Designed miniproteins, single chains, continued (5). Designs and how they scored, part 73

Each design is a single chain, and the fold is of that chain. pLDDT is the mean over its residues in the fold that is shown.

## One batch from the design tools (miniprotein)

Design m18519
Fold by ESMFold2-Fast:
Structure m18519 (fold): chain A 76 residues (1-76)
Amino acid sequence: MSREEFREEYERLLREVAERFGVSVSTVRAIHERVVYRGASRAEVARELGVSVSTVSAIVRELEPRIDELIKRMSS
């Protein structure tokens, strides 16, 4: 998988998750970047984005395995 293909699949995944949870794509991206990528507190990110901690946790659980699969496809 190319870097461009990864970006397209990543953006598509963010849109899918945003629609499923009724949040903006920017909210899903912020959750991924701050919680999953940087290891920031879920409670802190939830407060800053104006969503519940349970919503942040649910989005993280949805994103992690799917992004891990995309990363594996980039490294193969």
Scores: mean pLDDT 81

Design m18520
Fold by ESMFold2-Fast:
Structure m18520 (fold): chain A 68 residues (1-68)
Amino acid sequence: TKKIEVTGMGCGSCASAVKAVLEKEGVNIVKFEVDLGAKTATIVVETDNPDAVIAEINKVPGLKAVLV
């Protein structure tokens, strides 16, 4: 299981964009918590390639994902 922190979650469509990325990467989402006040999301996924998941999230304008 890998934990990913995302910043820049300033809009409701940002959560949908992140979920679409995770769906395309075929990862199992264990936890998905969004804090719109802080403009952050905490995601826990089961994946063999967390770097690819992070890179795809980082392609969304205004978002930055890091592995924690």
Scores: mean pLDDT 78

Design m18521
Fold by ESMFold2-Fast:
Structure m18521 (fold): chain A 87 residues (1-87)
Amino acid sequence: APSEEELRAALEALAAALKMSAEERAQLFGLLDTAIANRDDPAALAAALDELQRLVLGAYARVPNPSAELVALVNRFGALLRGLAAS
């Protein structure tokens, strides 16, 4: 399973690349904290991960010309979230 440090580092890099506001970052990290806290509750974990992924993909969809680096960050974060869900 991915570590909390790996998840936070990946989300921080992604939020920076997507040029997210402090409020948007706080919302995303709050959802990540909720997902981690609810690892033993499959329904709550799935709901938090789904919302986190939806917000990230929504922000990504607003980028007209995403760089290869941004694409890699989105894919890496998605893979880490799938690893957390499979734990």
Scores: mean pLDDT 82

Design m18522
Fold by ESMFold2-Fast:
Formats: C-alpha cells, structure tokens, sequence
Structure m18522 (fold): chain A 104 residues (1-104)
C-alpha cells in the first residue's frame, strides 16, 4: 500500500541513509568503507533495497504515489545515488534502476 511504502522509505532513510550521510560530513569515502559500522549499514541497505524494489514493482504509477513526483521520491533518488557513491551495486534491483532513471 502507499502508506506501507512511505513507512518503508522513511525507515530506510532514518536507519541507513541519514547515519551514512552524517559520517560523510567528516570522513572521506575510502575511510568510511573500512569502518565495520559503515559496512554493517551497507549490508542493511541491501535488505531495504530488495524490499523497496519489490514495493516499487507493485505501484501502478511512474513514481511511488502516482505519475507526479513527491518530496519522498526526490529523497529516495538522492539516497540511491549516495549508496552508489559508497559502492552499492543497484543492478540486482531493476525497479530501483528504472525509478532512478526518472531523475537526471
């Protein structure tokens, strides 16, 4: 449902993305990738990505809540780009790849 997808995206942002973004303010990517806490967050990211990919496949519109993007769509796109910067491979998640392609 839209409410379940919204809750899933917000949990992903709070539990994985925001902690990684905070660390990037003070440390370069190369140092962060050696940190066991960062590695654990990236492992958790893959679990969220699988759930988000499945949830996006179930949505009838181009974006999460229809054919017009919301602020949450832009936040998810930014989060996916951050994960790619940290070396996360999105290729196993075709619906996330298609979603991200809507944002140049």
Amino acid sequence: SPAELEALVNRFLEEVVEPLAERLKTQPVEELLKDPEVQALLERAYGYLARLDEALAAQPGRYMFGDEPTILDYRLASALRLLRLLGVDLSPFPNLVAFLSLFD
Scores: mean pLDDT 87

Design m18523
Fold by ESMFold2-Fast:
Structure m18523 (fold): chain A 69 residues (1-69)
Amino acid sequence: DSRTQELQRLLEKALELIRQGDYVGALSGIRELEKAGLISPEEAKALRDAIVAGDSERAIALLQELLAR
């Protein structure tokens, strides 16, 4: 459905931005995911915390877990 496609699109985009070192872009993507109700506030917080800490490995792992839904 469109919700699943939008979730995958935004998660893939955030993942690519983190891999490129564009943390500002990645944070914007996480905000879009949360605003659209595609991830929980807890999931969004965990992702933001990892990105702000510069823990790209954890941020990537969390995004991959969400993609596996």
Scores: mean pLDDT 82

Design m18524
Fold by ESMFold2-Fast:
Structure m18524 (fold): chain A 66 residues (1-66)
Amino acid sequence: SELLERLAQAVRDGNAEEATRLLEQLKGMDPEKVAEAITPAVVEVTGADPESVRAVLTRYFAEKLA
């Protein structure tokens, strides 16, 4: 998905404005798929554990994209 690739890039770039705009366009998407696509970018930026990041993002997107 082009939107998911753009969101991952916005995370890598630290572009909060672009990330916020893209999240509005992702409303109604499967939170697990969004979390899976974004997890590598968050891990790259934060150095956090991938499993922990995926779990947190899955919950976050379930709330945000509902």
Scores: mean pLDDT 83

Design m18525
Fold by ESMFold2-Fast:
Structure m18525 (fold): chain A 94 residues (1-94)
Amino acid sequence: MKEIEKLIKELEEYRKEAEKLGNHPLAKAIGEGIKLIKKAISKGKYDLALKYAKEIKEIAKESIEATKQGDVLKEVGLTLRLIGLVIDLEKELE
C-alpha cells in the first residue's frame, strides 16, 4: 500500500514537470495512467496497479529527461510507448 501511494505521488510530480516543460502529450498520458492505476486499486487489482505504475514511472522519467536534453525523436518515441502502456492497462481493466 505505501509503495503504490509513493509511486502515484511521483507520477503526479512527473505530470506537472512535463506540463512545465511544454510536453502536453506526455503530461496527458501520465494523467490518464494515474486515473487507470487508481481505478485498478479501487477494483482490488493492487498487483496490476503496482506493475503499471512502475513501468509508467520508468518511461515518464526517461521521456522527461529526453525533453530536457532536446532529444525530440527519443521524447516522441517514449511518449508513444507510454500511451501504448496506458491503453494496455485500460484493456486489462475492462
Scores: mean pLDDT 86

Design m18526
Fold by ESMFold2-Fast:
Parts: structure tokens; sequence; C-alpha cells
Structure m18526 (fold): chain A 86 residues (1-86)
């Protein structure tokens, strides 16, 4: 499956909205360490999703899957660590 240019732009717009919501949540939390870690995690997840989408747009699906397999476990571990600190 190859993404269209319109689908890639729609994903970018969606990730920008999700990051804006994460930044607002961080501000509402008064800048706690947990809230900062949640914001940093959200940014890293958005970066991974965008990089995978760009590879898929180029037809490089195997590389997109390899990137996910490499990066996703670390991000899941970070999410679990952040959740344990709540």
Amino acid sequence: MVLTAEELEALRAQLERELAAAEEAYRAAGGSEVARAELELARRVAELLLRMAELAYQGRLEEAEALRAREAPALRAEAEAVNARR
C-alpha cells in the first residue's frame, strides 16, 4: 500500500493537532516531569509515524516496517515507564 500526497498531508495535519493537544495538556499540568515526559513521548511517536508515512509514500514499505520494528518497542517501553510514574 502506497500513500497518496493527500493522505500524507492529512496525516501531518492530524499529528500537528495531536501535538498541539499534548502541549496544552503539558501546560495544564504545570510543567511536571511526568507531563514533560508525556509531551516528549508524543513528539517522538509523531516523528516515527511521519517517517514511516514518508517511506510508505515513496513505496518503501519494507523500510517503513523495519523502522517500526526497530523504534516501536523502545517507545512502548518509554510509555510504560511514564505510566508507572503517574
Scores: mean pLDDT 79

Design m18527
Fold by ESMFold2-Fast:
Parts: sequence; structure tokens; C-alpha cells
Structure m18527 (fold): chain A 100 residues (1-100)
Amino acid sequence: GGPMKSVEEVLEAVKKEFPELSEEEIEVLRLLLESLEESGVSKEELIEEARYYLELAEKLKSNPRADEEDIRRAALMALVYALKAGDEELKEKALELLKE
């Protein structure tokens, strides 16, 4: 697969897709991404995390009692991990859940 993205590249991509995200929400994502780089997390581990959050979002979406905010949060986490991994297919799947 392609190269992993930098923290700044991921955050810029997220900001372009979701300009409504608060500065506080962006800062939480920055701390997560910086922690992942400091920990030396592999591309394969990032892809597995993205898949985990996609499956969680789909499971929540199928539950009529699930909170819309929980679905959006799971999908956003999937997007962040997919972007960091440079996985375009997982990115597109996460964006579909976040925009629909």
C-alpha cells in the first residue's frame, strides 16, 4: 500500500471534509495522532483499528436505539486511522458513514 500520512496531512484532510469540527475536537485528534507516531504503530495496526471502528459504526447504525453521536464518533475514528494509514478504500467507507 501507499505511505502513511503525517499528523498534519491527516488533520488538514479532516478539516477540509468537516469544517464544523471544533478546535477542541481537532486538538484531541492531534494528541491521538502524535501518540500513534511516538508509539511507532505500524500501518497494519492502523488498518486494523480503522476496520474495527468501521465495524463498530455499522453495528451502531443497525441499532435503532443507538445515539447518532456515537455512530459519527466511531466513523470519524475509522476515518482518522484510515487517513493515517494512507488506505483510500477504508477512507471512502468512513466518509460514506459520516456524510449519510
Scores: mean pLDDT 84

Design m18528
Fold by ESMFold2-Fast:
Structure m18528 (fold): chain A 68 residues (1-68)
Amino acid sequence: GPALDEQKVFEKLSKELIDLASKINQELAEETKKQLERLVKREGVSPIDLISLIEQQKAQLEAQLAAQ
């Protein structure tokens, strides 16, 4: 159902974001993991809002990686 699809998208984007951060800096990857854990524990945030936040962070990290 839609909730399972949103969960899969969240997991995929989270892994991609952590992978991108790791390619830039290992400390950034660890910080990114902590930020994602805080977002998951935060009550009242919809899966769509979480996905949007991750996509924004992913775009920023992709831009940094491309600039290297």
Scores: mean pLDDT 75

Design m18529
Fold by ESMFold2-Fast:
Structure m18529 (fold): chain A 119 residues (1-119)
Amino acid sequence: MEVRIEEREFELEVNGKKWKVREIRLTAADGTVRDVLELESEDGRRAFVNATLDPAAGRLRLTITFDEPVSDEEADALVEAVLKYLAEKYGMTLEIVRRERRVTPDGRVSVDVEARATK
């Protein structure tokens, strides 16, 4: 029933563009991680990431939502960069098993990713 909360600020570079990232990570006693990333580019674009890692199930679920219109190429590049960061930070290999792009009811672009997580 004890949880650990960690906050970090860092920069992520994706295709020559810098993103300022604010991360809030919650780790449960069973090793389950809930992670929220707020990203803002130097061009003022914003993206929000919600990720859940279940190490016992070997599963990562991730949703990234963009506040502004983005190309498929830009969205995919940011998804790959975020997954690489999370893989390194969690000490795991992440293999994408499903990826789905959708438009939310308020007109934002969202990408849902499921990944297999192994050590």
Scores: mean pLDDT 83

Design m18530
Fold by ESMFold2-Fast:
Structure m18530 (fold): chain A 59 residues (1-59)
Amino acid sequence: TAAEQAAIQKTVDEYVEANRESTIEAFVGAGFPRELAEKMAEAVLQVDADAIVQQAEKK
């Protein structure tokens, strides 16, 4: 339903917001430049977001 899709999107948005900064800082701490760390974090979080959507859609 539309309500289920909205709930899934909210969960994804909250996950990305909660984890973006810590993921960037983890890559920066590992020695990557911040610009590259931001791109890497977006790629990693996109994979996680896609996995959340797929798991939620099984309901």
Scores: mean pLDDT 77

Design m18531
Fold by ESMFold2-Fast:
Structure m18531 (fold): chain A 60 residues (1-60)
Amino acid sequence: FASLPSPAQVIFAAKGTPIPEAMEQALAVDAGILLIPSETRPIYHVYVREGDSFVYYGSI
């Protein structure tokens, strides 16, 4: 049998939140993925946790 891995916590930042502040909030709650809404388009910028930092992976 196989157990599912613990789901990575995903955090959605509020529109207008500064990127450094959004990353700090995500680290504080041990999130694996941070989604930040674009200021100009109806899309989210995707950041994925690597160690103690977040790396930009693209947009959705």
Scores: mean pLDDT 72

Design m18532
Fold by ESMFold2-Fast:
Structure m18532 (fold): chain A 87 residues (1-87)
Amino acid sequence: MEELEKAIKYYEEVAKANEDDPIKKRLAEEIINFLKYLKENLSEEEAREKIAELDRRLEELGDEAVANNWSEEEFVEKVKEIFKEVL
């Protein structure tokens, strides 16, 4: 679980770095919540696989959100959809 703890710390730093960007901050916080869920409920190997998949899917989603000028609520709903697909 050390890699999962490192990922959580990374996104905590991302949230701090983007304190003036409410969408990026909220996204980082949602990722932190998801990673904490993985830490509590999955094995280290399973958590690592889910994190790698989530990272790829969120990069694609970020590009789509910018291209389509999504609202914060629309973006968060799509992030939650990805969390369900990755699980």
Scores: mean pLDDT 74

Design m18533
Fold by ESMFold2-Fast:
Structure m18533 (fold): chain A 88 residues (1-88)
Amino acid sequence: STAEVQAYAQQLAAQLQPRRDEIDRLAQENDVDKIEQEVRDELLQLERQTQQQIDQLRREGRPETELVDLTAQALEQALEIVEEALEK
């Protein structure tokens, strides 16, 4: 139902907000230019692949919940890449 889809999207948005806030914080504290080139390339590749997958799923008429899940996974991977790079 529409209510279930909305509730799921809101729950994921709430779960992702701390990760988004952390990514924004790390980006502000560590200028992109200070991150190793390999990390920058990995993030750009992840963004590009995720966008291509989203575009493809939309063309196939996939449900919005599937698109939200894909976005959530990409954000978690991006945060992990940045956090691991900053631990060095």
Scores: mean pLDDT 67

Design m18534
Fold by ESMFold2-Fast:
Structure m18534 (fold): chain A 92 residues (1-92)
Amino acid sequence: MTLEEVDVELFEKYFPEIAPLLSPETRALVTSLLIMDASKEELRRILEQHPDLTPEQIEKVLEAYESLTEEEKQKFADDYIKKRTELREKVA
């Protein structure tokens, strides 16, 4: 499993309803931005730069992000760290 595959799988776990609408590359990008505590406006700005995303898809991503509680955001970050650590242990 690559780092990109970890990011894609984590996105699918937390955003299963919108994951099929996005490319693996976009899922990985959004996962990275969420872990970096990017603001909603920063997420919108970056997503709007992707020509394959419709305004409706962008709004669905932002709505899903806003629907996360602080506890869910913390669990997302914890799962990200755990999966990245497990991957490093397998390749180290």
Scores: mean pLDDT 71

Design m18535
Fold by ESMFold2-Fast:
Structure m18535 (fold): chain A 100 residues (1-100)
Amino acid sequence: SISYYAAVNGKKVPLDETIKAKVGDTVYLNSVVSDENATVQWYKDGVLLTPSERLIFTKGPGGVYSLKIVDLQLEDSGNYTTKVTDANGTYSKTFTLEVT
């Protein structure tokens, strides 16, 4: 199974609407997958993301695959898509982030 959650400054936020954050905040975008061999790709506005100083990719216990963005800037606003591939197929989820 796959589930999703997001957090701003360590607090979980609803995914039914745009995730709202402030400049300087930290956001976590998470895919939780039961398949230990799953692969995850992250995209921003359709462009494949790679790790950087502010974009931190992690794989944690319990199948949690995270994109952590630290020190949010206005240009970090946009649509973040996770693409998870496991033994049962490929799944996509888009998170909309607004930084003010």
Scores: mean pLDDT 86

Design m18536
Fold by ESMFold2-Fast:
Structure m18536 (fold): chain A 85 residues (1-85)
Amino acid sequence: MEEEAIEIARRLARLYEEKLAEMGLTARAGIGLLPSGEVYVGIEAYGADGRLVARNFVLIKPSGEISIVKADDPELLEEVIEELK
């Protein structure tokens, strides 16, 4: 259960970093386990000048269900989530 959530989190972060790189952006990803058993994934996107462009946060439940907490770029985040399917 928790292992599945962590695996999904790693795949999500990797795919999102790849998509941002294709757009000429730099990604910084953080993954952590919450006391609830949910895994959080925070991804920040930076422009070529080093300025923060977007912040995205998702929660992955032990079941593998993904909940978007915050998305500065919801379309790109939804595309990445669909690719994980």
Scores: mean pLDDT 78

Design m18537
Fold by ESMFold2-Fast:
Structure m18537 (fold): chain A 95 residues (1-95)
Amino acid sequence: SEQKILQAISYMRGYDGEIKDGIAPGEVQEDKLIEQLNDPSLTKDQKLEIFQYFLEKYLNKPLTDEQLKSLTKSDVNELLKDLSPELQEAALTLV
């Protein structure tokens, strides 16, 4: 549901502090995204929307819904290449 996505985004934002656009996310934001991506109560579509938000907000890499649904493993690896291996592995479950 949309409410679960908004709650997940709000949960990540609770740890945002002062983040400037285009600056890499802090370890806390990565950990919170990994928690959401591994949450069995969230659907794949909900996890994709949370991932889309993280890419836009913290990496300045906005994706359209069409681009998001067509992501390959190579695309995910390139998007997250400078981030933790744990996040990369969690995100690869979406594609």
Scores: mean pLDDT 74

Design m18538
Fold by ESMFold2-Fast:
Structure m18538 (fold): chain A 65 residues (1-65)
Amino acid sequence: MASVEFPDETTIVISGPSADEALDKADEVLAGKLSDIELSMVRMAVSTMRNVEGEVTLTIKRGKE
């Protein structure tokens, strides 16, 4: 079960039991909330995790580091 959480207004946490599910949920929730460039970067980052089985977690920080 994939989820997207916002622990802070500047932090986004994406998690899922697989990279594909995490990516799908991230696209669903973050489409229109991130810039096209940021969305492309997230998509690339998650796609590199497709070789990893099991839970994946990606943390994104907005508003600079």
Scores: mean pLDDT 73

Design m18539
Fold by ESMFold2-Fast:
Structure m18539 (fold): chain A 98 residues (1-98)
Amino acid sequence: MEAALAKIEAKYAALMAKAKTELEKLMADLVYEIYVLYLTSESPEELAEGLLKLAEWVKEKMPDKELAEELVKELEAAAEEVLTLDIADLRAELLAAL
């Protein structure tokens, strides 16, 4: 987990260094926070709550309303889906993808 977090931190730093617009920076922040939630959440319920909190953050901070609505829908759908899954299996899939 710590090695995966270090890899995500490095990717986030690279994305932020390349980001030129407020939207690009917000998207980098969103992606980073999603990966942190998947790697650090102790239960599917905690992960789902974190994803719903990110949906609220997107509603408040994202300047593009159409993109915000689509991202919120995806985050809310992901929150519902993770409640039906085993957190260890979710983490194993994420680690294999990194």
Scores: mean pLDDT 76

Design m18540
Fold by ESMFold2-Fast:
Structure m18540 (fold): chain A 61 residues (1-61)
Amino acid sequence: SREELLEKIERVEKELQEGHKKLLAEAGDTRESALEFAADSLLLTGEAMDKLIELRQQLKK
């Protein structure tokens, strides 16, 4: 249902926000740490994107 899909989207958003918070807390102040943070952030956003694509596929079946 629409309500279930909205709840799943909200869960993805919360997971992404919490993941970024954790990465930021662990980030250093060197160039290497900045690159690692960027790479890890891309992985988190990729996972969120995959979940959103799956939800969209369920709607368009």
Scores: mean pLDDT 77

Design m18541
Fold by ESMFold2-Fast:
Structure m18541 (fold): chain A 63 residues (1-63)
Amino acid sequence: TDEGIKEYQEVLDSLSEENREVARYASQGYSLGEIASLLGISRSTVGKRLKEISQILADRFGK
């Protein structure tokens, strides 16, 4: 499906040091609001980044 390839590429292009920081805190069990406070960004941004990271992992490494 072409849509899946587009999302995959957009997420890869969007990967930044900030996404790695979000993933690190999430893996430690911090909540969305806690991560937002720690990084100084909005909760909406954290939620988006968490979904992006989860989708990247699922798409790259399977189900």
Scores: mean pLDDT 69

Design m18542
Fold by ESMFold2-Fast:
Structure m18542 (fold): chain A 85 residues (1-85)
Amino acid sequence: SHMDLQNKRQAAQLILDVRNESYKEGKGNGFLTGVLFTEKLNKLIKEHSKKLGLSEDEIYEIAEKLDYYRLWQGYSEQQAIDAVL
């Protein structure tokens, strides 16, 4: 449905925001960036999963697909969001 696609798009945007914030706070330290991302992603799941109608596993799957498109395929944020829908 349109609502399901919109909720999935919203989840993808929230995950990208968390990824960008983690890169900024990690200050080039890959280990710290990874720890911060995991912490922020778990908080996002607790706060948003029920409202978005997505399971924890579905949000993790979106996060993995976004990393694949962004980090391995060089997609823009918008291209990556569209690709996970």
Scores: mean pLDDT 87

Design m18543
Fold by ESMFold2-Fast:
Structure m18543 (fold): chain A 73 residues (1-73)
Amino acid sequence: RTFSAEEVQAVSDEFNLPPDTAQAILDELSKTALLTKEIRERLGDKFGLPAEKILDIDVYLGVLDLKRAVERL
């Protein structure tokens, strides 16, 4: 999964994160085939965020992907 600069900025704005932190989180998510509880907790600890926030970011990216797919139709 690849993320655009627009998606990095959207996550940064939505979750009030520094752009460099948003980019780092998205880079980790791009390497992850399945966002398990263990991975959510590990990423939360790494970035100083609740595991639920990592899940919220992943869900938000999925919603953006769906909206873009609908707009292309």
Scores: mean pLDDT 76

Design m18544
Fold by ESMFold2-Fast:
Structure m18544 (fold): chain A 85 residues (1-85)
Amino acid sequence: AEELIEFAVKILEELAKEKNPSADQVLRGVGELARAAEKAGLSEDVINQIMLEFTKTVNEIRNSNGKNKEELIEEFREKLRALLG
């Protein structure tokens, strides 16, 4: 669980270095995270929740013009911990 959370946060942090990540960059990040979650043996429902939270966080960082990147990344980390137990 923790390895997947740290991997997801790493992808999010790389995207967050760009104030406005491209759709292609976001799709690549989502794809890498989905593959890691599938390899971890997570259910489809949990994988879908992780993808939804990841996409929401990317959009929130974009909409905030990067003002709260670190706080939003930590909120994402905590949401994933709650989902994974």
Scores: mean pLDDT 77

Design m18545
Fold by ESMFold2-Fast:
Structure m18545 (fold): chain A 100 residues (1-100)
Amino acid sequence: SMEEEAKKLLEEAKTLLNKVREIVDQAQAAYDAGDLERTRALIEQAEKVINELKEILQKIYDLARKTGNEELLKEVEKLSNELFEIDSKLQEIRARVDAA
């Protein structure tokens, strides 16, 4: 059912959001330690997870709109906002690395 599909996608999205948050925190720590090579590698890893997460969030958004599920729409918007904040932090780290 669409409800079961939405629940699975939400669980995947939450798992990937936690994963990208951890990678971005590791990238910040590597940058603060002066390890630019490790920082660049972690940025590439985070961007790959962010792209996968964006695809999943789009699928959830499309399901929410198609079904008129307001609770699902609210939940995907919350996750999208959290991803936007994490991506913004990652892009700040990237800009600092590229300026070095």
Scores: mean pLDDT 90

Design m18546
Fold by ESMFold2-Fast:
Structure m18546 (fold): chain A 112 residues (1-112)
Amino acid sequence: MLTISGRVVRLSPDGRELEIEGEAAENKEADVRPGQGAAVFDKEDGSIGLAATGPDGRQVSAAGRALEYNEKEAVGEGDIGSSDGHTGRGRIELKVEGNKGRARAEVLELRP
């Protein structure tokens, strides 16, 4: 299980885009605090997910399945929800460079 834990570097005003940067570690538990986020990829079950709390207190979570992955990247799609009522389906990406990682979630299709 690959985990990226760090700070929220982008949360769009419309809640459609979320980006986290931090440390990458294998077999580490996700830790989500205000202004922080975590992303996980488990190659054994193909699950990919991300959760974060923005500086404004808005919570965003994404959960889905990886479609493409290698030793440094995982890309998938899933359901994305926000505490302000925005829900949709979109893309979830994780990328690792050394001991650093970046995770991104983007809503591509909004639900009413």
Scores: mean pLDDT 75

Design m18547
Fold by ESMFold2-Fast:
Structure m18547 (fold): chain A 98 residues (1-98)
Amino acid sequence: SVEEKFQEAQANLDQAKKAKDAEVALSYLNKAADTLSLIALEHPEHAEKAIKEMQKIRDEALNRAYDAKDEETRQTYIRAAINIDLAIRLTRETMQKS
């Protein structure tokens, strides 16, 4: 169900927040963002909620970029945040054309 998919995205975000390793955290953030993007595509009636949840994933990526001790890790999280923001913009544009 769509509710189970939202719960899956939240579980992935929660795992990302607990992860100490940047690669593991990034993997969970990407899984959460991908799940939410698919919800918005397959269930346009839930797109607004999916966008709000994607914003939370983006904010976690930005927080992790800010706290990063090395430039490579920082840039990796910044890139992830930019990609999530692009997905949000594309989702909003698709909603306007529906």
Scores: mean pLDDT 88

Design m18548
Fold by ESMFold2-Fast:
Structure m18548 (fold): chain A 69 residues (1-69)
Amino acid sequence: MLSEEERNQQLQEESLDTLLGLAEKTPSVPQSVIEKLKELLEKVRKGQLTEEDVQEFQRLAGEIHRAQK
């Protein structure tokens, strides 16, 4: 997706950083999920985040939240 505002990119970056921290604190989250979150964070910083990447991010967020049960 194209970001029209720096704020949108910053919000996506902050959300990914928050999820990454949460995943690192959750022992049942696989290392592959943590690595994928880092890849998505790098894409956000480069302004290369696609709609597919947003969908992946939402899926990973769901997995991390389930792992916290």
Scores: mean pLDDT 74

Design m18549
Fold by ESMFold2-Fast:
Structure m18549 (fold): chain A 114 residues (1-114)
Amino acid sequence: SSKAVRELQTLLVARGEKVAVNGVLDAATGVAALKFVFDLSNLPASGKISSTAVIKAIQRVAQSYGVVGAVDGVVGDVTRQFQKMYGLPLDGTIDPSSPETIQGLLKLLKSELK
């Protein structure tokens, strides 16, 4: 909901991220939300993100939901199943300007924050 998005944007601003509190999922909100969920400190606001650290973060979150597999930073069945479930790219690349990536990140954040 837009209220949940505004609450997330408020938390991101409190963490020092430069996002508008407007209830809209834009690229800046998506990148900042990924930093919040995965504790990644050096994500670019407008760039594609493809790294072992992101893959490991996705694998750690997948394990918290009961998906069986290793945290090895390699794109495999665990990572692909998780990415498919949340609408993230299956290659471990996260494009923060993609609407599909932003929507997938919202689903991920809502499942983490329960």
Scores: mean pLDDT 59

Design m18550
Fold by ESMFold2-Fast:
Structure m18550 (fold): chain A 95 residues (1-95)
Amino acid sequence: MDNLKKLLEQADKTVEELSKAINEAERLIRAGQPLPDELVEKIKKLIDEAETLRKQLLEASKNATPEQQRELARRLFVLSVEIAAADYLLELNKK
């Protein structure tokens, strides 16, 4: 049960790191600048971590209370949105 709290905290941290990387990528794209290789690799690693966490949160939801399911659903939604935004920015950088 302590594992759920740690999983939620890890998801919040990954969302914060991914959001910061997305904001930097957006700034560079708007300025007509290519994304540095280091930033592209960082975003790809964060997407992979976020997808792993999304799967772990979905598994945790199977035995969760209604209150825990609400907290899990919120993190799942945010992770899905951030992953989609990051994937889209990486596709824009390829063109």
Scores: mean pLDDT 84

Design m18551
Fold by ESMFold2-Fast:
Structure m18551 (fold): chain A 80 residues (1-80)
Amino acid sequence: SMATLERIRRLIEELEEAIANEDYKKAQQVIEEIGRLLREMSERAGRRFNAALGEASLLPFFADRAEYVIKVVREVVEEE
């Protein structure tokens, strides 16, 4: 699990870089990879990620949605 958590932390950094570069295609791919790892890690982590995607969908801009997902993913990683 520590190796998976470290990989997720690296993916968060990659996601933040993609957002800063306005590379939304890469940002979406990184979000999908984070989701895959969280779902493989635990049912609870996967459920929290899916809820975050639903909540983020209410935000008008992709960058805001991605930042919200990052916030929730960081909280999940801190709790594991």
Scores: mean pLDDT 86

Design m18552
Fold by ESMFold2-Fast:
Structure m18552 (fold): chain A 99 residues (1-99)
Amino acid sequence: EKLGYLNLSEEEARELLSQELPDGTYAVAYVEEINLYVAVIRYQGKWYAAAMEESLSEEQLEKFKRWAEEQGVEVVSREFWAEVVGERAQEEMEAIRKS
């Protein structure tokens, strides 16, 4: 299921990622604290996160990893993301990010 495009504060991200939503729930979020577009998906009872940018600076990657650790989510590669979310869902998420 799709939650859509979200602008998340630290508190809002924590609230979302603490919810036991169904597997396959996904959203694209702009995370204000790290200034990045992040895709999140619920898979096998866990939240997974991937950065939407094709390339991250070392500083951006460090900030993203710290944010994910603080939220209790697992950072995954774009390849893993494509396998889990599927091609169509990934295209929809990219469209939301660019809108």
Scores: mean pLDDT 70

